# Designed miniproteins, single chains, continued (4): the designs that were tried, part 7

Each design is a single chain, and the fold is of that chain. pLDDT is the mean over its residues in the fold that is shown.

## One batch from the design tools (miniprotein)

Design m12206
Fold by ESMFold2-Fast:
Structure m12206 (fold): chain A 100 residues (1-100)
Amino acid sequence: MRLNPEALKKKVKPTPEFKAFLKEVGYTKDEITIGEALLLLGEYFAQKGLIDPETGVADLSNTPAAKILGDKIDLSDTRALLERLAKGFEEPVDPEEVFE
């Protein structure tokens, strides 16, 4: 499934829980784009070594990201990742707007 680049540029306001996570990874702005959120999550998972290289599943159970994305997430399932990420925004984000 292809991602809509215009939807990825949409600025959204993170929830207080997601904003706390963003501060931990060095992002201090009050608004974030969906594309920036995906990049920061990917960098965080890589830096913390949370991704199983054989399965592509990230184990978040002992991280602040678990409050937003749950304890485990399959990073190859981009739709599930976006649906869970949408819960980290105060404004409703339809995952279908992010896909072509």
Scores: mean pLDDT 72

Design m12207
Fold by ESMFold2-Fast:
Structure m12207 (fold): chain A 70 residues (1-70)
Amino acid sequence: GAAERLAALIAEAQAAGLVPPSVASFEELRAALERRIAEARQAMEEIPGIAPYAQKTIATGERLLAELEA
């Protein structure tokens, strides 16, 4: 069901280190993922050598957002 899908997405995002352990709702997960993606994009502009890590974070975050909003 929708609750089980949300729980799975939260668990995956937490396991990937994308969102804090306190995230427990659809709105919190969306906001946390959007913030993490924005932070990763900013980090790529400011920190030399971070691009491979930031790109992985962005790709995973965008995939999880797409699955959340499906």
Scores: mean pLDDT 83

Design m12208
Fold by ESMFold2-Fast:
Structure m12208 (fold): chain A 56 residues (1-56)
Amino acid sequence: MLLERGAQVAKEGIELGLSESAQKGLQAVYDKLSARYKQEQADAERRKLEQERLAA
């Protein structure tokens, strides 16, 4: 989805031969996006538990 598209654009930027600083920046952004997406998945699972407790 949007996350995968952003990661692909970042990698394409690196391939285009950007400056070393720009390449490191793109890698850092990709790493942060991946880590945040993983946390969002855990949060969604916890929210389902809370909703079940309210419904039960």
Scores: mean pLDDT 69

Design m12209
Fold by ESMFold2-Fast:
Structure m12209 (fold): chain A 78 residues (1-78)
Amino acid sequence: SELEKELEKAEKEFMEKARRFIEETGISEEELYTEIYNRLLERGGDPAALNASAPVEERLKAVKEATKIIEEMLEEAK
């Protein structure tokens, strides 16, 4: 259950940063997620690991990597 709590915290952080990026840039949610998925694939990550059916450990890793991608995109938007 500790991993589940860490995943919930990571998902909340991801959602808050995604919301902020959309508000600040005017990009659509679909465009943002498409870019995140593409960047995950380019880095050897698995976008399917973001789905609810994936193991908690794999989901946690993918969510943390997706959060890092949003942070990089925020720097690029400046």
Scores: mean pLDDT 80

Design m12210
Fold by ESMFold2-Fast:
Structure m12210 (fold): chain A 91 residues (1-91)
Amino acid sequence: EELPSRAEMEADLAAVVAASAGLGEAVRVLYSAVVDEALAGKPYEEILKALGKAAREVLERYPDLPERVREVLEKYIEAGEKGKLVEPEED
């Protein structure tokens, strides 16, 4: 299946901000990952990979997140892993 579009990612992150009232640190970790990779000029697939890694770290640190936030984080963990699986590993 197709990876989430950039517009979909931006909408999902905005929804996380709205659903995470009071969880500004978790939201900042997610946005920082996206902004850092985008400013480095990395392709969108690498931005998704960085977001997926940040989402996993946020879920491990904040297990009691609202269900809607958790669902978005799990979506981007999967998207980041799909990007990783497309890269062939060579010795």
Scores: mean pLDDT 69

Design m12211
Fold by ESMFold2-Fast:
Structure m12211 (fold): chain A 89 residues (1-89)
Amino acid sequence: MRKEVEELAERVKEGSIEALKETIEFLKTNELTPEEADLVARAVAEGIANSPNISRELIKEAMEALDKQNLSSESVARLVGAIILKMSE
């Protein structure tokens, strides 16, 4: 797995809005392996949960960028779960 992908995932999972925006841009310009895509999707789900004031528009953009990658059903479920929890706030 690319070190760049690992570093983005680590920063995103901590709830960094800046890292999430960087990750969205990376996803728009790069095709990830399934393993990389699943790692990033899991980190994004965790990061959304850890970001109290994340915008719904940014969440939607992240989902659209990840939807273009080859994600597992489990990673999709984790993302949807994080969004549902965030939308219920």
Scores: mean pLDDT 79

Design m12212
Fold by ESMFold2-Fast:
Structure m12212 (fold): chain A 77 residues (1-77)
Amino acid sequence: SVEERLKELEKLYEDFKKQAQAEIDRSTKELNDIIKNSKDKKVIEAAKRYHDFKVRQIQRDLELLEKELEKARAEAA
């Protein structure tokens, strides 16, 4: 049913949101460890670019799921 799909998407969104935050936190810790342990500015800049890329990808995936959830909410209404 439409209501069953909505509940499933809401649970998926909440689970993904929690996982996304944990992944961002882990990436931030990895970046901070590199900044602390590396003396090479080029290595630090590469790590920053990778972190930014990873966060942006996670944010895009979350936005796509959010849009699908909004569509499902409209259908259920």
Scores: mean pLDDT 85

Design m12213
Fold by ESMFold2-Fast:
Structure m12213 (fold): chain A 76 residues (1-76)
Amino acid sequence: HMEEIQKAIEDLKKTAEEMQKRVDELQKRYDEAMKNPEKYEEAKTEASKELQKINDEYRKAVGEAGERIREALEKA
C-alpha cells in the first residue's frame, strides 16, 4: 500500500512540473502581448482562460492523487 501512495505522489510531482512549464510559457506569451496596447484586452482574456484551464487540470490531478492515497489507506 505504501508503494501506491509513493507512486501517486511521484505522479503528482511530474504533473506539477508540467503545469509549471505551461504557466511559464503562458506568462512569457502574456508579457509579449502586453507590449501592444491594442491586443492587451484580448491577451488578458486569453491568459485568464488558459490559466483557468491549467488550474482546473491541476485540481483534477490533485483530486485523483488524493483518491488513490485514500484507497490505499482504506485497504490497509
Scores: mean pLDDT 77

Design m12214
Fold by ESMFold2-Fast:
Structure m12214 (fold): chain A 109 residues (1-109)
Amino acid sequence: KIIEAFKKAVEEAIKALKEGRNVSVFVDDDGNVTIEEVERASTVLVRASGRYDELAEFAKEVAKKYNAFFVEARPGTEGAAMDAYRAALEAGVPLIIVVLDTDAPPGEG
């Protein structure tokens, strides 16, 4: 279900880019897709609650296929992920794919 929602999110982002629009697409843990038009590089952000490794590997292959910039955010690496995201924005990349691991260790919130 989450992989199908992610595919739909990527298709929407690619469609918007072909139309000359930038969008931010968010996929939640329930597979709901939210789309907002933005003035900067298009972003597809997916949150994984379980099955993170399957989703992350699939997202990496999708990023390679569409020449998108890929960012992983896991517990304890959020700073590095944010730095990578900012670098991609400054470089003017057309599409950024972000995968968030929501399985935080107990007590780290």
Scores: mean pLDDT 73

Design m12215
Fold by ESMFold2-Fast:
Structure m12215 (fold): chain A 81 residues (1-81)
Amino acid sequence: SERERLRALLAGLRELFAAHRAELSPEQAARIEELLARMEAAIAAGDLDAAWAHLGELLAFLGRHDPALAERVLALLGEVL
């Protein structure tokens, strides 16, 4: 289901960001964690449109601050979706 794919994606994103934590500034790490938490809350509420919107915000943030990490997230999307 779409919800199951979003849950798998969220798990993969958390794993990816945990592996990259040492390369992130404290401010970048805090913003990423905030957006992942919002995505998790939206999935739990069944608001899949909001979950996709928060993923879009995460990608926009990474595109501005860490384009290489943004490309890794896009690769993960292709694997999970």
Scores: mean pLDDT 85

Design m12216
Fold by ESMFold2-Fast:
Structure m12216 (fold): chain A 99 residues (1-99)
Amino acid sequence: DKEKALEYIDSLIEALEKNKEKLIEENPEWEELLPEVLETLKELKKKVEEGDGKVMKMMKIAAENEPKFEEDMRKAGTSEEEIDYIKALSGYYLAELEK
């Protein structure tokens, strides 16, 4: 489902933008890298919109597994703030692997 893939990418972009100040505080060098990371995620979104089956399948699988991963983290005592931050980190590393 294309919609699930798009929603997942949007959620990664949102998590990165929301956590931008915290990410830069912990990793000052990321201030220069974050704009390129966000651009790469937006390029992945465009590929899904244009019908790239490989990117769409990857994002759909991630979207289907994310709720289970988040729930497992909550059960382990991870805070909502930490879960959101981990999601931001996931978006960063996904973009780096795709560039």
Scores: mean pLDDT 81

Design m12217
Fold by ESMFold2-Fast:
Structure m12217 (fold): chain A 64 residues (1-64)
Amino acid sequence: SQLLTEGRELLQEASEKLPPNHPDRIELQVLLGQLDILAALKMEVPASLVQKFEEAKQRVRAAL
């Protein structure tokens, strides 16, 4: 969805701006990897992953 595309860009940008040892960076990289796998397989994104994405956006705004 458009929301997930915009969010992927936001999480990617945030992961680049955060230090490599930042706790949130690992979580963001895991979320990005999960989104990329689902996109490659053309699979529906589960609601649980959408929730994790929204939580990650809030943490990114707090960290940046």
Scores: mean pLDDT 71

Design m12218
Fold by ESMFold2-Fast:
Structure m12218 (fold): chain A 101 residues (1-101)
Amino acid sequence: AALQERVDELVDRALALCDELAAATDDPRIRLECEELRGLIEIVRGIYKITKDLKFLVKGLLKLTKQLIELAKEIGDAALVEKAEELAKELEELLDELEAL
């Protein structure tokens, strides 16, 4: 189903963004926050695999992606801010589609 492929892509993009943010900074505090957010994304994905609650997954992923936007701003990497904001926008659009069902 196209919806499952979209969800898998958005999760993979969020995980990749955590890794890119960690690589873009020499601040050990920001790196730790990136690792913690990565772990929370994996937990939310894991809960979804058991419950099949897609709205829970998208809401959780959106909240975590908004935290990644703030970390990208702290790092000062405009390209990573743009990537995080685009991911958040796509998650908000998907959530609106799911709420319309």
Scores: mean pLDDT 87

Design m12219
Fold by ESMFold2-Fast:
Structure m12219 (fold): chain A 68 residues (1-68)
Amino acid sequence: DGPSLLEKSLKNLEELFKSAEERGSAKSLQRLADTYEQLAQIAEKQGDKELAKRANELSERARKLAEE
């Protein structure tokens, strides 16, 4: 509900991202990319443009790594 919850969600996803990257799991990275996109949409609706931009950037990075 509050901005702190969205920020905590982003941090948790960043930890999952590191784990997926270390494992080389393309499937996990693709799922994380989708989750980051959903988080960005929620952040935009809440008016948190900075968090939305951050989540979109992480989504793009996860998709690129999944293609490797």
Scores: mean pLDDT 78

Design m12220
Fold by ESMFold2-Fast:
Structure m12220 (fold): chain A 74 residues (1-74)
Amino acid sequence: SRDEVLERLRETLDRVLAAIRAGEIDPELLREFGRLLREFLLLQGASPEEAEEETRRIVADLLEEARRQRERLE
């Protein structure tokens, strides 16, 4: 259901943010987050193109923040 996808998305986002805070880049976690975000956006009525574009943008932003945080900790 939409609520199950949203709950899983929230849990995965919390894990992504914790990894970023630790200076870690987890490609599998980011991939799972992106998959759930795209699914959620489709359930909200976004087109496949809109869902893909928004997911790509958000995942790219998170990856860039993770890289910056890792540089700060090194």
Scores: mean pLDDT 84

Design m12221
Fold by ESMFold2-Fast:
Structure m12221 (fold): chain A 84 residues (1-84)
Amino acid sequence: DEAVAATIARIVAGTPGVVSFRIGSGEVIMVAVDLEAPDEEAIRATADRIAEELEAALPEYEVTAAVVVVEGNRGLVLLLVERK
């Protein structure tokens, strides 16, 4: 759904520390987010904040955040956005 993708893009793009992101369309919406933050704890906190904000904006969806890799001040986070 275009409205769901637009909501995800708005929230992710509006989050401080987001360097880039990609949204995979289809059966499960997968969002890959490249984050820049001072440390791993800040990267994880930002990932959790994005997931919480997405769930608040998309009440019929469940959002799962996974921090895939952290290297220095950069992290890759995958968000799975699935219909409840």
Scores: mean pLDDT 83

Design m12222
Fold by ESMFold2-Fast:
Structure m12222 (fold): chain A 62 residues (1-62)
Amino acid sequence: MEELLRRLAELTGLPLSKVESLVRTMRTLSPEGQELYIRLLAKETGVPLSTVSRLLREILAA
C-alpha cells in the first residue's frame, strides 16, 4: 500500500502526509462521494482521471 501512496504523491505533487490524510477522509465517504473526490483531485492536480481513479481504487481496496 505505501508504494501506491508514494506513487500518487509523486504524480499529484502533494506531500505523502497529505495523500495519506486524503485517503483516510475518502474511506469515510459514500461511493458517490469517493467518485466526486477522485474527479476533483484529478482536476486540481492535472493528473488524468483514469490514472487517479485506478490508483485510488487500488488503495481503497487494500
Scores: mean pLDDT 80

Design m12223
Fold by ESMFold2-Fast:
Structure m12223 (fold): chain A 90 residues (1-90)
Amino acid sequence: ASQETLDQYIKLKKEGDELEARIDELNASLATAEQQAVEQAKLTAQHPEIRAGVEADSQKRIASLKARMQELEAQARQVSKNATELEKKL
């Protein structure tokens, strides 16, 4: 294989590692958001007028984080496929 093919393979592996690190960060953010939702539910238990809005906001935040994770996981799968195709040329 050419040096160019090897360099591209190394670059894709690095991009994959960076995507995995970002997915790990989003997993931590999701756990924090879920914990905050539990804490807010406890704090708003005496304020039903505020509780519905806080609960809806928490659900939107969690859904947004999950959607972003799915997008990064799809990108990671694509990078993995591209790396496998380049590996076949090595």
Scores: mean pLDDT 83

Design m12224
Fold by ESMFold2-Fast:
Structure m12224 (fold): chain A 69 residues (1-69)
Amino acid sequence: NEKLINFGKLLARSYGATDEEIDEFIARIKAAPSVEEQLNILKEFLKKLGATDEQINAAVNAAKKMIEK
């Protein structure tokens, strides 16, 4: 779960998220009851920051690999 949080922070900063937006995102990830819901939170957050569907799919696939190993 720390791997997903660290990955999400790096992506968020790359897309221009503020420290406040990142803190809110982390709180939502920690509160999520399942890995699937955590990945959905990441997907929606990246969409809000202006990521393309292709970029979002690549990020979700990378996050899944980090969680499954």
Scores: mean pLDDT 79

Design m12225
Fold by ESMFold2-Fast:
Structure m12225 (fold): chain A 97 residues (1-97)
Amino acid sequence: MSLLLMSTWDKLSEEERERMEEEMAKMEGETFLLVVGDEAEKARARELARRHAEEHGAVLLEVEGKSPAEATQAFEAKFSDLVDDDRPVALFVALTP
């Protein structure tokens, strides 16, 4: 699982960013973006996820929840529909407190 926080990404060292990019590259066919932040940061991350999906010809799967448990349940329900899809998946998870 790759973790990307819009407010945190710019605070990561070049080495940490390189490691995150390597982990994301190893997930060929799937990319996971997890966002925890205010509504403006969530909107920016959602736009980034959308552009990433378009760039890679991926299916954008958006999951939003008030808790990690709620988001996980929504994710599992949507992900099951993609089991036989040959397209890469870009997953965007937003947590609303």
Scores: mean pLDDT 59

Design m12226
Fold by ESMFold2-Fast:
Structure m12226 (fold): chain A 72 residues (1-72)
Amino acid sequence: SRTVRGAAGVLERAVVEGGEDEERLLELLKRAVQSLIAAGLSRETILAALDRAAERHGLSEEVVRELRSLIP
């Protein structure tokens, strides 16, 4: 889906900008998820985008769980 790819791109940009600083990475990813929620994307779309970004960039299970908790 174009929408899932777009949302994944937002999350992937946050991963690149956060780099190796885990605290900064998590902060930027939380902001990215909140921006997708504010844009009115469905829970299913945001979760699919997060799964794609996590698989492509090797996000930890702990980070993914924390981000999933933000999605209504």
Scores: mean pLDDT 84

Design m12227
Fold by ESMFold2-Fast:
Structure m12227 (fold): chain A 81 residues (1-81)
Amino acid sequence: MPRVVDFEVSVDENGYPVITLTFEDGSVRTFDGTRGGALLVLSGHEVTTEVTFSADGSTATVTYTVSDGKSASVTVPASKV
């Protein structure tokens, strides 16, 4: 699998977390947050994934941190993590 050199996180139209991965070969692919995080690990990055729920449990903030210090987060409904 090509190594991931960059990533971006966003929320899709249905409120799910989405990760866009840029690979060392210049290709760009978009995945759901769970698959995107797994692909970062499979491409040779150490990745820490943290899920923090709001005090009322209605939303979750998903934070992805890679070993080079890059991090990105999205807030989604708790049912969408």
Scores: mean pLDDT 69

Design m12228
Fold by ESMFold2-Fast:
Structure m12228 (fold): chain A 79 residues (1-79)
Amino acid sequence: MNGLEEGIKGAEDEEKKAEEAEKKGDLHSAIVHLDLAIDLLDMAAYTAIAQGNLDLHAELGKRKEELEKRREELRKKLS
């Protein structure tokens, strides 16, 4: 199985866990799952550009930016 596909799926799974944690009011757990999703997207984006897939690299980078914004808003709620 392609490690790139596994990385993207892993990020999606972690994003869903973050959403479920946020719905339960567990903001700390939600932030942890967003951190993991961002790391997985970052690794996947690096693999995509290494394989010459510039379109996928750009798409994954945009998704990472969106998750970083969500993480920052959750951090503000904890402060």
Scores: mean pLDDT 85

Design m12229
Fold by ESMFold2-Fast:
Structure m12229 (fold): chain A 105 residues (1-105)
Amino acid sequence: KEELKKEAEEILERARQLGVPSAVHFARAALAFIDGKLEEAARHVAESMRALGGDVTPEEALERVKEYLRGLGFKPKTKEEFYEAMARYFIDVARGLLEAEEARR
């Protein structure tokens, strides 16, 4: 939990420095999941998707991620396990966006 939070905070700062709004919102979504704030996390995921040209509600964004995790065979036993998996997923997505932005420069 603390290690994931530190990683998410580092990704958030890097996203802010590089000016990548989608990565900023995905990193904020990860932090919200770590804190158990599902509604806040959903809002940030939707904002990230809109920054990438999508038009999705927070509920639709979360459902897409849940379906993706189910496709990978992930079956969380607790809400905490689910939130940690969601946080890791969005940290990885934000990192990928930052790597793509750096490669473009």
Scores: mean pLDDT 78

Design m12230
Fold by ESMFold2-Fast:
Structure m12230 (fold): chain A 78 residues (1-78)
Amino acid sequence: MMEKIEKEAEEITEKIIKEWMEKQKVPKEVAELARPLIFELTKYHLTHGKLASELPDELKEELAARLREDAERLEALL
């Protein structure tokens, strides 16, 4: 079961990294530096969210906000 969550987290992370490189023209090296952080954040929320019958909306909004902040920070470095 953990392997499935890790695979989902990897897929989401890959999508974000690819989008940054293709649409925001983030250099591959900079995008790859963010990969472990995005992966761990995604894995954390997927793991804890799936263990609850009711997912806190706050966690969903927090994940979205953090991903937006990370994207904005990388854009600011370019």
Scores: mean pLDDT 65

Design m12231
Fold by ESMFold2-Fast:
Structure m12231 (fold): chain A 80 residues (1-80)
Amino acid sequence: SLLDERIKELEERAKKLREEAEKLGSEKALEYVEKAEASIEAAKNTPNDVARAIHLIEAEEYLRKAEEEIKKEKEKLKLE
């Protein structure tokens, strides 16, 4: 389904952000990635498509916050 494709996309995005956060030592970014991973797992375990979509929206929001924290750490290092 389209939701299953979205889950795979968000899992790959979370994996990349986790790697970046670990390399930068960003504890806050890692916390947001872990929250996103939990929301993705909730979506995978929920058979109702509306509830699944809500969990995926939450996951995307947490990944966005992780990206913001990674950007802040890159700015401290003068990397963009």
Scores: mean pLDDT 85

Design m12232
Fold by ESMFold2-Fast:
Structure m12232 (fold): chain A 92 residues (1-92)
Amino acid sequence: SLLEKLNEAVKRFIEAGEKAGVLDKKEALELEVQLGLAQIHYALNDLEGVVEQIRKILEIAEKIAEKTDNEEIKEAVEEIKEILKEAEKLLE
């Protein structure tokens, strides 16, 4: 499932970011809130809303990733980018 992949990627990003000391509790909560909103849009069959929430998650994640050379964080960002591309194809 697209949402299961997104959930796993975001949780991995949060865990790696907290471990590396580049993600605070407020930023982690913001990512969890955006993830929850993506799940709500998906439940409503609002694919445009899902894509918009994934873009917001990616923007936050990329800003955090710029603070570090941590490979786990970089890999999680690339996974979120791939999930966004998959979601955008569903709108075609």
Scores: mean pLDDT 85

Design m12233
Fold by ESMFold2-Fast:
Structure m12233 (fold): chain A 70 residues (1-70)
Amino acid sequence: MEADKKYIEELKKNLENMTKQQLAQKLSAVGILLAEAEFQGDSEMAELYKELFEEINKQLDKLDEEAKKK
């Protein structure tokens, strides 16, 4: 549990320094972790992964908007 929270904190810290490809890979990984937490009934971890999933999506949206401003 504490190691998982440290992973979430480190990932949030590095989101703005990640490429679109790296963010897409992390989004996929977090989506799997979210599904597993929901399946296990770990509502605390599910909420943390859901929040992280939303933060990664926000960063991807920012990079997508920058790409559209070619």
Scores: mean pLDDT 78

Design m12234
Fold by ESMFold2-Fast:
Structure m12234 (fold): chain A 91 residues (1-91)
Amino acid sequence: DIALVSRLVAIALRAIGLELDTDDPRALRAAELVREAALLALQIPDPAARERVVELLERAIDALDAGDYERALRLAEEALRLAREELRRHG
């Protein structure tokens, strides 16, 4: 799905921008995890599983934009865990 791939690329680029612009270590860590999860999600063959990761990542970016860094970190960690589990299942 080109639409999901485009959303993941946009998420990864936003995360890179946040990594360059933030001095808060919690925001930096959350952005790093968002970028890693987005790149892994590009490799998920199941569109439904990929959509679940995209939804978590978009919520993590929203939390970062709102300054809720603890929520962003939790959402990013969950997205990364799901992406890794899905790739392990299909690898």
Scores: mean pLDDT 85

Design m12235
Fold by ESMFold2-Fast:
Structure m12235 (fold): chain A 89 residues (1-89)
Amino acid sequence: MEELKKAVRDFFDQVEESLKLSKVELAQKILSLPEDVEKAIEELENSPDEVLQILAYIIRNVEEEGGKEKAEELLKALKEVAKEILAEA
């Protein structure tokens, strides 16, 4: 869990540095996602934001390789890190 949360936090930092998308804005979008993995992926894929579309692709790959439980674990880690970022803002 800690390694996954670290990787997720690094992703948020990289997105802010490279793509000029606010970590706070990304965190708000992630927290608004449904808890159901498939519905969350669909919302991300239908987003006009390329970063969210890439995130959908990452979650789908995790589901294909590790199954639904691993995709749920990643989505939970994304939401936990998002809450931490919003608390720090």
Scores: mean pLDDT 78

Design m12236
Fold by ESMFold2-Fast:
Structure m12236 (fold): chain A 69 residues (1-69)
Amino acid sequence: SDEEAKKHIEEALKALEAGDWEAAEKHLIRALIETDNPELKAKIQKAAKALGAGKREEAIKNLKEALKV
């Protein structure tokens, strides 16, 4: 569900604030599994790509935008 996906997005944001990139990535994978919403999926995928590129601030921005979906 979108609500379960958003819960995992919030946990990913907490992990990023704590510097735990591995935990953040695991929560983003869980969020993608929980939702069929294409707009929400697109925002999570953008955040995951930013994370893989070491762009923490861009990842956080995309996750905050995902929570608005």
Scores: mean pLDDT 85

Design m12237
Fold by ESMFold2-Fast:
Structure m12237 (fold): chain A 102 residues (1-102)
Amino acid sequence: KIKKEIEEKKKKIEELIEEAVEKLKELLGITDEELVEKIRETLKKLVEAIINGDVDEVNKALAELLDLLEPYMTSKDRDKLNEILTPVVDEAQELRDFLEKI
């Protein structure tokens, strides 16, 4: 039962990553497929680092994501970026908390 709950939470996180990627594409007008894939991979690294409780890797993934996005972002887009990332970060932290109780 626990193993099934972990798989369901991981599936939800993958869906939230795809939603975040689509929202970022729309917000920033990104059509470069290589950049889209780098954003997706960086979000996956961020999620993995959060789940593992690896603060250094979390900071590294956030820095990589911001570096990828800064050329396309205005200051107003930063607030929207936080709104887009919040569901992904929150769900990853919930999985982290769940795993810590096991």
Scores: mean pLDDT 82

Design m12238
Fold by ESMFold2-Fast:
Structure m12238 (fold): chain A 81 residues (1-81)
Amino acid sequence: GPLARIAEALASLTPEQRDAVLQAAVKYANRIAEENPDATDEEISEAAVRAFGDQLAAALPPSKREEVRAAMDELLAEQRG
């Protein structure tokens, strides 16, 4: 499933790269929350997941970026119902 593919991609990174990806996603989520005080928890969570996926893809070789983006799109579609 999409979570397994994302976990495998994340595991292929160094600890430093993993920390950078996670920190970038958290920083982006905090910025969206601060700039949009009326945003719902769901909107902030979706923005964080998308930012995480974009940062993860950027840390991977080009050949793996499309696979991760597809997995992130599948994960977000599942959350939207």
Scores: mean pLDDT 78

Design m12239
Fold by ESMFold2-Fast:
Structure m12239 (fold): chain A 91 residues (1-91)
Amino acid sequence: TPEIEKARAELESLPDELQDAVFAAVEVYVETGRVTLEEVKQRLAEHGIEVSDEALEKALELTKRFYEENPEALLAAVGIVRAEREKAAGV
């Protein structure tokens, strides 16, 4: 859908570090209905990813904003971008 394509394009425009932080923040937000710096940081650590607190704060702000606008489009876009990135990395 056009909304999924828009969310995907916005996500693809972010640096890899911010993409990873958004992926983690979306997972936490969907699972708990909330998102905190510590929970997102823990999720990233489980995947062996280290992200700066500044990047995490930006990702949390972006994730909340995108989720409030269209949660279904954001979830679909995250799934697509993440899968494409993992495929490109050979995993």
Scores: mean pLDDT 76

Design m12240
Fold by ESMFold2-Fast:
Structure m12240 (fold): chain A 64 residues (1-64)
Amino acid sequence: TVAEKKKREQLWNELNELVRQSQELYREYMKMKKEDSSKEEEISKLQEERKRLNEKADELAQKL
C-alpha cells in the first residue's frame, strides 16, 4: 500500500544517511591514520562510532 511504501522510503532515507555518516567517519579515520598514528584513542573512538552506525544500519535493513 501507499502507507507501506512511505514507511519503506523513510527507512531507506535513514539507512542512506547512516551509510553516509559511516563513510565520513571512515574518511576521517583514514586521514588520522595517514597524518598521525599516535592518536590511538581518537582512532578507536572513530572505529567505535562507525561500529554503532553500522549496527543501526543493519537493524534498519532488517526492517526492509
Scores: mean pLDDT 78

